# Designed miniproteins, single chains, part 65

Each design is a single chain, and the fold is of that chain. pLDDT is the mean over its residues in the fold that is shown.

## One batch from the design tools (miniprotein)

Design m2261
Fold by ESMFold2-Fast:
Structure m2261 (fold): chain A 68 residues (1-68)
Amino acid sequence: SEEEKIEKIDRLLTRKVIEKGPTLSQEDVLKIAEEVGLDVEKVRELMESKGKKTFTAGEAYEILKSVI
């Protein structure tokens, strides 16, 4: 369900922040998309449209949630 995907995104983002600090790479966000079962190519396109290589957990959450 959409709710289950949102919960999984939040859990995986929290884990990445604990492991690596408050900033995620494109590779970190794409791995979360893959683990949640989201459209990885759409996530990649959205990140490329932002013109930057690093994201806050909040920015990553908005991108990942937008492709549910």
Scores: mean pLDDT 85

Design m2262
Fold by ESMFold2-Fast:
Structure m2262 (fold): chain A 60 residues (1-60)
Amino acid sequence: KEEELKKFEKILNESLDITEKILQARVARGEITPEQAEESLKKAKDLYNKILEERKKKME
């Protein structure tokens, strides 16, 4: 069923939201640039997308 995948996506999205907020706080403090924050967030999204794709493949 789609419920397992939906719950998994929700957990991953929640983790991404936390990561984004941490990166935004670091930019606001001048610790990193907006470009560095964007790169870090993109890497996190790419990793999470790969995890999701692997799980989707196992459902098919």
Scores: mean pLDDT 79

Design m2263
Fold by ESMFold2-Fast:
Structure m2263 (fold): chain A 73 residues (1-73)
Amino acid sequence: DVPEAIGEVIQQLIDGADEAELQAGDYLITGKRVREGTVASARGTRGKVGEPFSIELYDEDGNLLIQVEVTPV
């Protein structure tokens, strides 16, 4: 399930991984940690079905912590 795989990538990055990657169905999920901190907010780009999209997680001060890309394979 793509949402569960996204959650797993995010959790690995929160737990201290610098990069994480999982494949779920027809999607490759890749993420990177850009700084340490506590996640307070998220934003994403929304594509059509079968298009790539991204998710960014931020701390309470608006600093980018984690970037995730979800791409069709």
Scores: mean pLDDT 77

Design m2264
Fold by ESMFold2-Fast:
Structure m2264 (fold): chain A 69 residues (1-69)
Amino acid sequence: SLSIEDAYNSLPEEKKPEAEKAIKEIEEALKEMEENSENREKVLEAIGRALRAMGDFTELYLESEREKR
């Protein structure tokens, strides 16, 4: 199984700052969802931000894996 931490640790140093930014955005979005669970609009906005950041992280990871070959 692949965790975000495992994927991050496998990245080259050059890509780690951008990956760290994406991870932080995911964590902040998840926290916003928990803190605003009664507000559907804020929860949906936070989900959108988390999905975008997760996409950014996934793209960085896949690009890194392609470059290793």
Scores: mean pLDDT 81

Design m2265
Fold by ESMFold2-Fast:
Structure m2265 (fold): chain A 84 residues (1-84)
Amino acid sequence: MSTLKVTLTANAKAAIEDFQLRADYGLVKATPVGDNEVVIETDKPAKEVIETFKELSDYGNVNATPVGDDEVVITDFKLTPVFG
């Protein structure tokens, strides 16, 4: 297991909720550390999870900038409402 540190510039609470619902990305657990910081436990190498977040940026849902192999800064996080 790898640990990924995520820093958010805004919408941290909404992002935490979304991360907890998205096990499909290899996210095992998301733990809030502050209003704009989350620690994510992953089954995949953190680098692969960061690449997945970059692909989500193509949809306009997240703008992810890697800081290292296990740390990413997410800016302009937008959650698209899903009507279910």
Scores: mean pLDDT 62

Design m2266
Fold by ESMFold2-Fast:
Structure m2266 (fold): chain A 55 residues (1-55)
Amino acid sequence: SAAAMETLARIAAAEFRREFGASEAEAQRLKDEILAAPSVAEAQAIIRRAIARLG
């Protein structure tokens, strides 16, 4: 659902900043990519790739 994707995007962006030291701009891009994802599975893949880029 849209609400589930919005919740996932907010949590992922906040964790990306807190746990991985991402900038506000990087976190906002992650949030936008998640919200544009057609499914939760694709959103999870986006999150994994973003974490891999920082680690």
Scores: mean pLDDT 81

Design m2267
Fold by ESMFold2-Fast:
Structure m2267 (fold): chain A 76 residues (1-76)
Amino acid sequence: MEDIIKGALELGLSPEAARAVALAYEHAKYLKDQGIELTDSQLRYLVLQAARDLGVELTPEELEKAVAFIKEKLGL
């Protein structure tokens, strides 16, 4: 989603990390819409999975920012 990528870039994430955040956000939203309860650990897993799928390495700082950003966007 364009708005998610823009928000991630404004947080100082790399363009590749921003794409991983957008992919993780789409998956997290889908699971939430199915009534699945998302913990911080599950959100972290989704971000790491998206990064692996895109061949992106995230720093611990970028991972923390990504999880917090997705949590805020989903109202978790």
Scores: mean pLDDT 82

Design m2268
Fold by ESMFold2-Fast:
Structure m2268 (fold): chain A 70 residues (1-70)
Amino acid sequence: MNPVELGLEAVGELSEEEKEEIQKLAEELGGEKKEEIAEYAVELIRKVRPDLSDKELEDAKEGLEYAASE
C-alpha cells in the first residue's frame, strides 16, 4: 500500500475511544498542528497494530500528514 492508504487503514482499526481522542486533538490543535496530530495517531496505531514495523509507522505518519494537506 502507499503511505496514505496504510495510514488511513490503520486509523480505521483503532477503537472508537481512540478515534474520538484523535478527533478531539484535531479540533483543539487545528490544521496548523497536522504533524502533532499524526504523531499522536501513530502512537495509538502502534498499540493496535503490533505487526507494523517502526518504518511502516513512520511511512503511515507521513501519509497521514500528506492526506491532511489535501
Scores: mean pLDDT 69

Design m2269
Fold by ESMFold2-Fast:
Structure m2269 (fold): chain A 80 residues (1-80)
Amino acid sequence: SVPSPEALGAAVVQAGRSEGKYDEAKKLAIEAGLTPRDEPLTSEEGNEASRAIVQAANETGIDASTVEGAYKAARAALEK
């Protein structure tokens, strides 16, 4: 299934937490139209968003381990 923009945005914000760039990741997600929700993702939503980001990153050669890379991969997944 295609993950929601909110699920993709939440995955980008979670990458930001891991890198210590939470506020930057949140801002990027909002500017991209991937408005992160305050509620945590379900396991299913998180897995679907992660798979979509990883697939888009592999198809485009983007490094999804960074906040900027995860954001670009999430946008590519959404525009599929």
Scores: mean pLDDT 72

Design m2270
Fold by ESMFold2-Fast:
Structure m2270 (fold): chain A 60 residues (1-60)
Amino acid sequence: SVRERVEKLMEKLKDSKDPEKQLLLADAGAVYIHVLLEERGGAPVSESTVKKVEEIEKKA
């Protein structure tokens, strides 16, 4: 699921000492909140939110 993808990203980035990776962790956390809100709202995760996850995955 999209949620599991974001959780894996946060796990990979959490111990990084690279400032760019630390910024990606913050971005992943923000996207995670959006994923949770969309799922709890009863909607499937939006394509725009999925695209944001893919952009972070490419940089991680």
Scores: mean pLDDT 82

Design m2271
Fold by ESMFold2-Fast:
Structure m2271 (fold): chain A 70 residues (1-70)
Amino acid sequence: MTREEKEEAMRKRLKEELAALSEEEIARLREAAESEGSKEALEFVEAIEAGDVERALEIMREAAEREKAE
């Protein structure tokens, strides 16, 4: 399995996990994001709260790419 295949498998697993999050788990994530003061973390939690799992994954990808670039 290539690195790209492993990343795709991880993405599918994360998507399933994010879709399975309970309201209680989402509330805990929001509290953590607010405590950290991270705008990206708050946007991620807001996407999950809206049920937009694809948007949440895209926010994670963009944040990771930014960190790698800088």
Scores: mean pLDDT 74

Design m2272
Fold by ESMFold2-Fast:
Structure m2272 (fold): chain A 99 residues (1-99)
Amino acid sequence: SLERLYEELKRLIGELARKAGIELSEEELDLAAKSIIVTLLIKRLEEEGRTDISEELAKEITDDLEKTKEVLEKFIKENEELLEEALKEAIKRLREILA
């Protein structure tokens, strides 16, 4: 399920942070996971010929973490068809870094 893939991504981010001597809160882990997912979604969409996505999304990011989280969640929801592949790619890459 997508929920299990998302929780596995958060677990791996937490392991990577711990290896670096950093403790992340649950909110920071959630934000980090969503940021990684959005980055991979943008990369895939741009590789498929969609342009200016990174610039338009960046204009909506603020210094308010809650608003930034809402922007990321909206982008993920609008690109939900690519979400499973993005999650699997993120998990694969993090497992390779941790090995």
Scores: mean pLDDT 80

Design m2273
Fold by ESMFold2-Fast:
Structure m2273 (fold): chain A 69 residues (1-69)
Amino acid sequence: MKEVDLTYEEARKRVEEIAKKLGIDLSPQEIDALARAAAVEGLSDEQIEAMIKAVANTRAAHAAGEDAA
């Protein structure tokens, strides 16, 4: 039987905790999107961390200019 390892609320708390651990400040919309993805996909802590880093990297790329992508 498919077991959901994370509920949406648990995934949201996990995303917030990992983001704090990484020193990454996420917007409420980013937290919501990541939490939903983590809950739906059943992501591990390592996968959640990778997604948070990807979001931060995307912000850095936007700050550097779209032409620098």
Scores: mean pLDDT 72

Design m2274
Fold by ESMFold2-Fast:
Structure m2274 (fold): chain A 74 residues (1-74)
Amino acid sequence: MSPVERLRKRAEEVLARYDAGEITWDQALAEVDRLIREVLAEPDPETRAEGWRIVHEFLQRLVARRQAEAAAKA
């Protein structure tokens, strides 16, 4: 599995677990931090750029989930 494939798989797993209520927002943010650290450690600029695109898309989806959850609780 390539670094990009592994990153994408982890992002999808975190979103699925958050959607299922298996992890808290703080736990989801800890997973985001882990993914960011993996991207920063990538020596190949093209792979790093693709990693940032995946992380950005993941963050947008995760924030949308949090906003929907907060609105539902209000």
Scores: mean pLDDT 81

Design m2275
Fold by ESMFold2-Fast:
Order: sequence, then C-alpha cells, then structure tokens
Structure m2275 (fold): chain A 80 residues (1-80)
Amino acid sequence: MTPAQKLIAEALARATDPGTLVLLRTLEAELADPRASPAERAEATAQVEAIVAGLDAGLSEEEIIARVQAIREAADAARA
C-alpha cells in the first residue's frame, strides 16, 4: 500500500460526511487505477492530503470540499 493509499484508508475510517466520503471513494479508485499517470496520482495524492489536513483541523465538509476543488482548478489551469 502506498503512503497515499494509507492516508485514504485512515480518512475513510474518520470521515462521517457523505460528500467527503464520496470524494475519498473517488480518489481511492483513482489511486488504485494502474493506468493513472504520475501527474494524475500526484493530483489525487494532493487532494487526499488536503482532506486529511481538513479533518485534522476540524474543518466542515463544505470547507474540505472547497479546498479539494481549489486543488482541482489549479491542476486544470496548469494543463491548459
């Protein structure tokens, strides 16, 4: 199991909010996909780390989702 996969397993055990759980499940699938590029894995890892940091800080589901969305937007802008 990679460090990112360990973080996602820990986050899944801790998260109670439906939106956060859906995001974690999506990121788990992305990290488990053997076809994922290194860039896609780095992006997914950054999103997992943001979720874990948000949970550790006691942030709301809305704040955690906003942080993840900001990471996705930055990655999309870098690819354009």
Scores: mean pLDDT 79

Design m2276
Fold by ESMFold2-Fast:
Structure m2276 (fold): chain A 94 residues (1-94)
Amino acid sequence: SSLEAQAAAARARSLAAGRKQEEIDKNIELQIEGRKKGLEAVEKAKEDDESAVERGEVYDPELGRWVRVGLSEELVEELKKFEEELEKEYKEVL
């Protein structure tokens, strides 16, 4: 992992810009926490990957949500049929 190297480089740049050490450390800690949260989201997405792939969705840690990257032709047809069934059921019940 290059996270430690990136943190060291960020500290060096901030010090060169005349920032206080306490502010630099706080900002780097926030960046590391954000990155850890992103990595945890990716790990969760990997664990739930089978269901996500079936839906044609992937979790984007930068956006913090599930996004449709692309659907197989078969999944697109299945989703379309599911939407049509929901529309019919909605009209029959309501």
Scores: mean pLDDT 60

Design m2277
Fold by ESMFold2-Fast:
Parts: structure tokens; C-alpha cells; sequence
Structure m2277 (fold): chain A 68 residues (1-68)
């Protein structure tokens, strides 16, 4: 569920709903095999969001469980 994924991203990262939606939009354009480090880099470069590798790993886990 997209809604469940957004709520989980907000919970794990402290991001606003709008920022969590930006994260989901980016994830939908990336390969399933993307690493946490690459996700953190791309989020910083493309959206300006600064998340740790650990936060990126939690996002990827949530995406695999709730987004796919």
C-alpha cells in the first residue's frame, strides 16, 4: 500500500508527508537492487533531502515490504 509506505517512511525518518511522497516517487524510478548508500546519495542530489545510510536502508526495507 502506497499510504502505508508513506506513513512508514515518515515514522522512520521524521520527514513530512510531502517529503515522504518525494521519496516514493524517486524509488519508483530506481532499480529494486539499489543500495542504501546509493539511495541516500540520490535523495540528496535530486531532492535535497539529507538522510543517513541507516535511514535509507529502513526506507528500502519498507518499500520492499509495502510498495512491492
Amino acid sequence: SRERLIEEIMRETGLSREQAEQVVELLETLPETISPGELARLLRERTGLRLSRAQAAKILRAYRLYGE
Scores: mean pLDDT 83

Design m2278
Fold by ESMFold2-Fast:
Formats: structure tokens, C-alpha cells, sequence
Structure m2278 (fold): chain A 59 residues (1-59)
């Protein structure tokens, strides 16, 4: 799962950067992803939380 977690974080980072959101929004997205994984959520569910976080911040 560590490799999948790393790939998920990198996907979120690139997605946020391509959407032109702030570094603060990108940081929030990665935090949401890691928090979801720490809470025992699936990688897919955690990635969704991250994407939602940076989209909400970036508009």
C-alpha cells in the first residue's frame, strides 16, 4: 500500500498544479488524502477526498 499511497499523492499534486490551485490548496489536498488513509479508508476513497479538497479550495 505504500507504493499506491505515494502514487496517489503524486497524482493529487500534479492534478492540483495543473488546475492552477495555490500551494496551500495542494497542501490541504495531500493532508486530506493522508488523513483519510490514516483513518483506514480505501486508497480510492482517500484520493477522492484529496481531489475534492483542492477543487473546493481552487474553485
Amino acid sequence: NEKLAEEGVERLRRGAERNGVSEEALEAAIKAYRDALAAGKSPLEAEGAGVRAYLAAGG
Scores: mean pLDDT 77

Design m2279
Fold by ESMFold2-Fast:
Structure m2279 (fold): chain A 70 residues (1-70)
Amino acid sequence: MPTKEQLEKALEFAELQADHAIARGDVAGLRTALKNLEFIKKQAEELGDEELVKKANEMIDRVRAALDAA
């Protein structure tokens, strides 16, 4: 299983990629970011890290809003 530190790093990287896709209106990038964030959320849920789950959900909501606006 990934460690908390590995998931935190993965989440930071996924957030950066999502923000880049949002800024560019990159629909394909947004879909990829959503898939990656949903995977990170699942791993955080399995780890029992409620703070990481919350952060992943906040970013998922931002990506979904950007996709709905496209």
Scores: mean pLDDT 83

Design m2280
Fold by ESMFold2-Fast:
Structure m2280 (fold): chain A 74 residues (1-74)
Amino acid sequence: NAQEIADKYEKIADYLLEKYPDPWKYFLAIGNYRAAAEYYRKAGNPEKAQEMEQKADDLLEKSKIDREKFFANA
């Protein structure tokens, strides 16, 4: 169901953030959090959907900062 699919996408995003050492992990996690948000909306859980969208937005901001630092130190 939509709730279970959303939960899986959230867990995948969390896993990517834990396992990847470089700033590209943020890009990968953003996609999965956005997918989770879509399925939480389909499940009738708009509060969880907004939480996932906020996590994606926060990671997008972090990815910009970390990418700049990564290229500056290359």
Scores: mean pLDDT 77

Design m2281
Fold by ESMFold2-Fast:
Structure m2281 (fold): chain A 55 residues (1-55)
Amino acid sequence: MMMDPVQVVKGSEEEKIQYALEHAYPYFATDSNKEQLLEKAKELGDKAAVALLEA
């Protein structure tokens, strides 16, 4: 792939977060992981990931 819009704008952060949420327990761990990953995104200052997680 020469250029991935997702990778360029949002990066793989959303994919990593979604992957972690899906890999976690679907009913309980997903909510916990979502908040944890949102916290990390804010700590890193990744505003794109924060916006996606808030959706």
Scores: mean pLDDT 52

Design m2282
Fold by ESMFold2-Fast:
Structure m2282 (fold): chain A 63 residues (1-63)
Amino acid sequence: MRTTVRVDAAARTVTASIEHDGVEYGATVPIAPGESVEDAARRALERARATRDALLAGRFPPE
């Protein structure tokens, strides 16, 4: 499993991508006021995992 995290300081966003079985699942979250980049990265990873799980369960798009 490949996991990539990208930080966009100018946009104050974090994007996380998870590869599973040749498919890439990604999520972008804004950095909340007072939130660390590390905490935003955890939220992005959690959202990417939720997106992967929803898509694998046949939920298009995830709700």
Scores: mean pLDDT 75

Design m2283
Fold by ESMFold2-Fast:
Structure m2283 (fold): chain A 98 residues (1-98)
Amino acid sequence: SPRLEAGGERREATFTVELPPGTTQLRMTVTALGGATGSASVSATTPQKSQDAVIDNVDSSTEGVAVIDLPSSTTTVTVRITLHNLGPGRVVVELSSL
């Protein structure tokens, strides 16, 4: 699964995800490590639609999860991830197809 990390900074990444046939959802998991706190936003864009998800106030005691619905015919999706408000340590974002 695609992974993005940010430590003590604002991070942004855009990448293309190739999806297994029949994928209908993209799951984003945000984990804060080493005392980090943060937020993550994800924009998922296909030719048919664009959908955004935001996970705010992630810290080491909580794991943030967002699920983005995709058209069932989707074979690729463009994902833009923005990470904000990072303290010490790091925030990790992982994507998985469902």
Scores: mean pLDDT 70

Design m2284
Fold by ESMFold2-Fast:
Order: structure tokens, then sequence, then C-alpha cells
Structure m2284 (fold): chain A 115 residues (1-115)
């Protein structure tokens, strides 16, 4: 799960570096929608709260979700998911078992979007 999420984050970083904002949004629109990404973020936020993640991490996810809702951009929502995933990876690497569960849930949801 961790290595697959790290690969997705690297692919996001490469797309941001190589594509214009319009090209990035066009590529994302081939396999997902803005509404699907918001739903994914809401489900991950709910799971993070249920697993008892620290308030600081919950506030970060809530802020990213709110910014995505305000901007209504598929690119902004995808980058927000990347930032959430990076936070979970960092916590899991420090031995947070609840963050490891969130990485598995996130990967499962991301695979559902691409299939």
Amino acid sequence: AKEEVEKILREIAEMVASLSEEEFEKELSKFTTFEELLELMREILKKAKELGLPEKEIKTIEGLLKESEEKKSIGTAWLAIGEIASGFLARADEGDKEAEKLIEELLKKLKELKE
C-alpha cells in the first residue's frame, strides 16, 4: 500500500511539473470527476476521525476539502488528495498504525476511481 501511494504521489508531482494547469485538469477528467474526488476526501476525513487522528491532522484535511469545494477545480482536489496522502505516509513511517490503515483505505478508493 505505501509503495503504491508513493508511486501515485510521484506521478502527480511529474504531471504538475510537465503539464500546464489546463492539460493537468484535462488528463484528470479522463478517469475521475470533481464530485468523485470530493466524496473520496469526505470519506477519508470521516475515517481519519473514526480512527482518532490528532486534531491538527484532521484540521489539515478539513482545510484541504474546504479549499477544493471553494475552487471547484478537479486539479486542486487531486493535489489536495496528494497532500493528504503525503501526511499519512509521513505518520505511518513514524509508526502510526492508524495512518497505515488510512493509506490502505485511500489506495482502495483511488483504485476505484481508475477502474
Scores: mean pLDDT 79

Design m2285
Fold by ESMFold2-Fast:
Structure m2285 (fold): chain A 75 residues (1-75)
Amino acid sequence: MSEELWREVDAALADMELAVGRIVAENLIKQGKKEEAYKLLAETYERVAQRFESLGDTEGAERARKLAEEYKKKL
C-alpha cells in the first residue's frame, strides 16, 4: 500500500513546486525581472510535467508542457 502513498507525495510535491515557482516568479515580475520570471516558470512547468508523466497523468503532463513552451516564447 506504499504505492498510493508515494503517488500522493509526488502529486503534493508537484503542487508545492508549482506554487513556490509561481510565488517566486510574481516577486521577480514585481522587481522588473520578467525574463527571469518567465524562465523560472518554464523550468517549473517542465519539472511538473515530468512528475505528472511519472504518475501516469498524460493530460496533466501535456498541459504543463504547453505552459512551459508558452513561457519560453516570452523570453
Scores: mean pLDDT 78

Design m2286
Fold by ESMFold2-Fast:
Structure m2286 (fold): chain A 74 residues (1-74)
Amino acid sequence: LSPEEKERLERVAEIMREVAAEMDLSPEERELVEQAIEAILAGDERTALALLFRLPEDVLERFLERYREKLRAS
């Protein structure tokens, strides 16, 4: 990975962690998000997306909406 790509993935991981901390997630949902964050930090965005898509649809939609909001605020 390029230094620029690594920095982007670290930023994505940080936003995901902030969103997860603000959401009322079940232990199982939190574990999926944490695994997705680890995949992002490893540079494996495809695995991260696959893990996020295992979340219930309503939880995934709320997560993505909060993620976009934080991304815009940055």
Scores: mean pLDDT 82

Design m2287
Fold by ESMFold2-Fast:
Structure m2287 (fold): chain A 76 residues (1-76)
Amino acid sequence: SLWEKLKKKDEEIRKKFEQRLAETRAAHPGDREAEIDTVIEFLKELPESREYIESLSDELQKKIAEMNLEAYRKYL
């Protein structure tokens, strides 16, 4: 069904995000700015969010990245 395909796509996006964040944390332990940059780059790779994120100022991009990192941490 369309619903199952959408759920699977969301899980694949989550796994890709977790992998990239883990790689950044391994390469740059405790570097919050590196984690924020990783989130911004990841969001720009998603077609659904790319145009929106690229339309924002650097300050707003960082704020959105921080909110995404905090949301992810709460679900761990």
Scores: mean pLDDT 74

Design m2288
Fold by ESMFold2-Fast:
Structure m2288 (fold): chain A 65 residues (1-65)
Amino acid sequence: SNIDTAIEILSVFAGKELTKDTPLKDVADVIRDLVGEEVADELLAKYGDKSLAEGLEAAQKMPPD
């Protein structure tokens, strides 16, 4: 699925294997690098304690600008 693919891509960026159960906050550095500190901090405040799968599912429902 596209969520599985996104997790694989994030694993490459993080330099370690990530899973659907990995907390979003554990990859805060990668998120900041990809979307910038301001957006990353907002995402981490909302979804930082959520799993990657849950956070990515929420993001998938929003159209990219």
Scores: mean pLDDT 73

Design m2289
Fold by ESMFold2-Fast:
Structure m2289 (fold): chain A 80 residues (1-80)
Amino acid sequence: MEIPFLKAMSLAELAELSGVSPEAVRAALEVLARRGLIEVRRENGKVSIAYLPKVEEVAADPEAAAALEAEVSAATGVAS
């Protein structure tokens, strides 16, 4: 099973869609990539994201999901 990459978008476009700052998007992507939940590729100023199989394992584990949410929240609050 190959994991499809999402459509390539700039950090500014991702921030507009998410309603957060580009810095918050960058911090969130770094946390998710570090946890092995996504693969991030940067090409020509755009970011392509692929969800890794570990996402399904975290989604099935409420404690792991809560820990990830707390880590992302902490990272986005400190990335200023």
Scores: mean pLDDT 70

Design m2290
Fold by ESMFold2-Fast:
Structure m2290 (fold): chain A 81 residues (1-81)
Amino acid sequence: SREQMIARIDEEIARLEALIARETNPELRALLERIRRELLEIKARLEDPSATDMEQAIAGARAIALVSEADLAVQIELKKR
């Protein structure tokens, strides 16, 4: 549901904020800050009561892609250490 998607985005934003606060690599920190900003924009669109089912589906897919990008970036950085 829309409410469940918003809750998942909120959990991911909180996770990203914790990662950003402790990240010493400026490139990774900047990437995570960008992804956090984009997730906030997606959340705002999902919270719009005028959002269509199609717009909600697209927003959800974009959120999943952004979460995957963040996870991949963190894993790549950890493997370099």
Scores: mean pLDDT 86

Design m2291
Fold by ESMFold2-Fast:
Formats: structure tokens, sequence, C-alpha cells
Structure m2291 (fold): chain A 78 residues (1-78)
């Protein structure tokens, strides 16, 4: 799970979740949005808002932890 957030990494994660039982298309869209924000330079505040939405939708914990880690890094940059 280490590495940069790239388009390829986002697609690989989405495919893994798509093939897993219990992940809906709405959750996949929220996950895509979170990782696109990470990739395209979203702020810590934007990532925290997406993190709340992911938690509310019941996204996989590994996604939540990944987004939270990046949000913390972005806070340190600010």
Amino acid sequence: MMGEVTEEAIERLLESYRTDAGVSEEQLEAIRRAFELIREGGSAEELEEVLKELERLGAPEEVIERVRAVAKLRKAEE
C-alpha cells in the first residue's frame, strides 16, 4: 500500500474494491473523488471533508486510513 497516489493507483484500488463483496458504486465514486483530490492537490480541509463522507458511506477502512494519512501530511504542509 506504500507509494504515490497516481491515476493507476486509484484505478487499482477501485478495481480491488469493486471486485470485493459489499462495496457499492456510490462508495466507489466517493473513493475516486477522495483519491482524485489527493492526486490533484486538494487541501487538508478538502480531504477531511471527503474523509467524513467516506466514513458516513461506510467505505473500506483501508481507504479511510489512507485518506486520513494524506490529510495529516497536507496539514503539516500548510
Scores: mean pLDDT 72

Design m2292
Fold by ESMFold2-Fast:
Structure m2292 (fold): chain A 78 residues (1-78)
Amino acid sequence: KVIELMKEAIEAIRNGDYKKAVELYKKALEDMEKSTPEEQKKAIEYFVKLAEEARKQGDKLAANFALSMAAKFRSLLV
């Protein structure tokens, strides 16, 4: 759910639809807060890998967004 919402949010940002991106981001944060620590750890691993692949392709926007999401999930584990 979170991964799908974040893909749509990135697409909305690329299209300049910031209102839609904010709504999708809020839904992703709600799903994050309801997630288990195991789901949060898997999400961190996913977003770290996504950032690495995005950097290889020169996609700085996707890389930065993925790292930001990983940081958000890490803050829930502290």
Scores: mean pLDDT 73

Design m2293
Fold by ESMFold2-Fast:
Structure m2293 (fold): chain A 89 residues (1-89)
Amino acid sequence: MEVVLIVSNLDLARAKMVAEALKELGFECEIIGDDTLVCRGEISEEEALEIARALAPLGGVALVVDGELVYTAGTASEEEARRLADKYG
C-alpha cells in the first residue's frame, strides 16, 4: 500500500534523525521548511500505524494510506494534519 507519513513541528536535527530511521525502514523522505518531514513508502497499514503512533511524541503526525488520511496525533491539530495530508498525500 502507498503510505505517506508526515511529521510536523520538528526541529531540523530531529527531522534528520527521524528521516534516517524511516529510510532504514524503506521510506523515501524529504525535509520541508526545516520543521516538517514527508516520508513515502510501501508498507502495510498496520505497520504504518505503529510507526505513526511511535512518532506522535516527537511532533505532529499525519498518516495517509492510499490517498486517505487515516491517523492524526501529537502536537498538530486535526485541521493542520488534514491540510498537510491534502498538500503532501
Scores: mean pLDDT 82

Design m2294
Fold by ESMFold2-Fast:
Structure m2294 (fold): chain A 119 residues (1-119)
Amino acid sequence: GPRVVESGGGTVAAGGSLTLTAKHSGIDFANSGVAWVQENPVLGARGIAGNSSKNTVGSDVAGRFTASRDVANKTSYLNMSNLELSDTGVYYAVAFGLSTETGKPTGAAGEGAEVKVVG
């Protein structure tokens, strides 16, 4: 079935930068979308960025975060800069597209990458 494996989390100082990586399998990645979702300890779950044929970022992270992808290596990235204390949370990559096994719509989420911003 489809699978997402996230990495690149950690502890970072306020004003710093961090890149989260998600590796994808079992999905037609070239024709798939990826959404990045934050589980914030104060605000709950929120959408942060999307990457497919269009790159979309939330207004509160605009200018600080970008999403990108490497189709050949089936990898998605969330590039985070000028990190704030409110960026602390667990970040999930959620992929949606067609299954390589069945050709039918499918999706998968990773287990989450923890990001802690300290000031």
Scores: mean pLDDT 83

Design m2295
Fold by ESMFold2-Fast:
Structure m2295 (fold): chain A 102 residues (1-102)
Amino acid sequence: HMDELAEQRIERIVEAVAEGVRRLLEADRDETIRLLSALFDLPEAFLRSLSPEELVELVRERYLAAYRARLEAGVEFTDEIEDKLLADIEALTEGLLALIRS
């Protein structure tokens, strides 16, 4: 079914984001927490209280909810959109890693 295919694409995109965050946390936990605080409008103190696994799950939950909301609003998750988002996520992750490692 088309909705099941869209959900599978969303799950792949969300897992790519989660993996990117895991890599960032391994490189620099404090800087990653600052980025997540700004991105989700959550206090740094709250994020610092979470384990790396809990932080990755928080990101997974937030992005899953956001992409599902877009799907419900009629956004089409095509192979082209999945490929573009996966490429953008990898580029952003590598860019942030380069800045952290500087």
Scores: mean pLDDT 84

Design m2296
Fold by ESMFold2-Fast:
Structure m2296 (fold): chain A 64 residues (1-64)
Amino acid sequence: AEEIARRVARGAAAGAAAGGRGSALTSGWNMEKQGGPEFGRRTAEAAARGDAEAAARYGSLGAK
């Protein structure tokens, strides 16, 4: 649980970076300010569920 919590937090950071400004998407860095934190949270949730790859995709979507 404690290790999963760290992994979830890590997934959130990776998701925010990859889905926000990581991929250099036009709305990526802007979404990072608006949806980045929330997308990171969802990415972390997916990672906690065992969907690390899906979590990364959610962050990369950059949808709000």
Scores: mean pLDDT 49

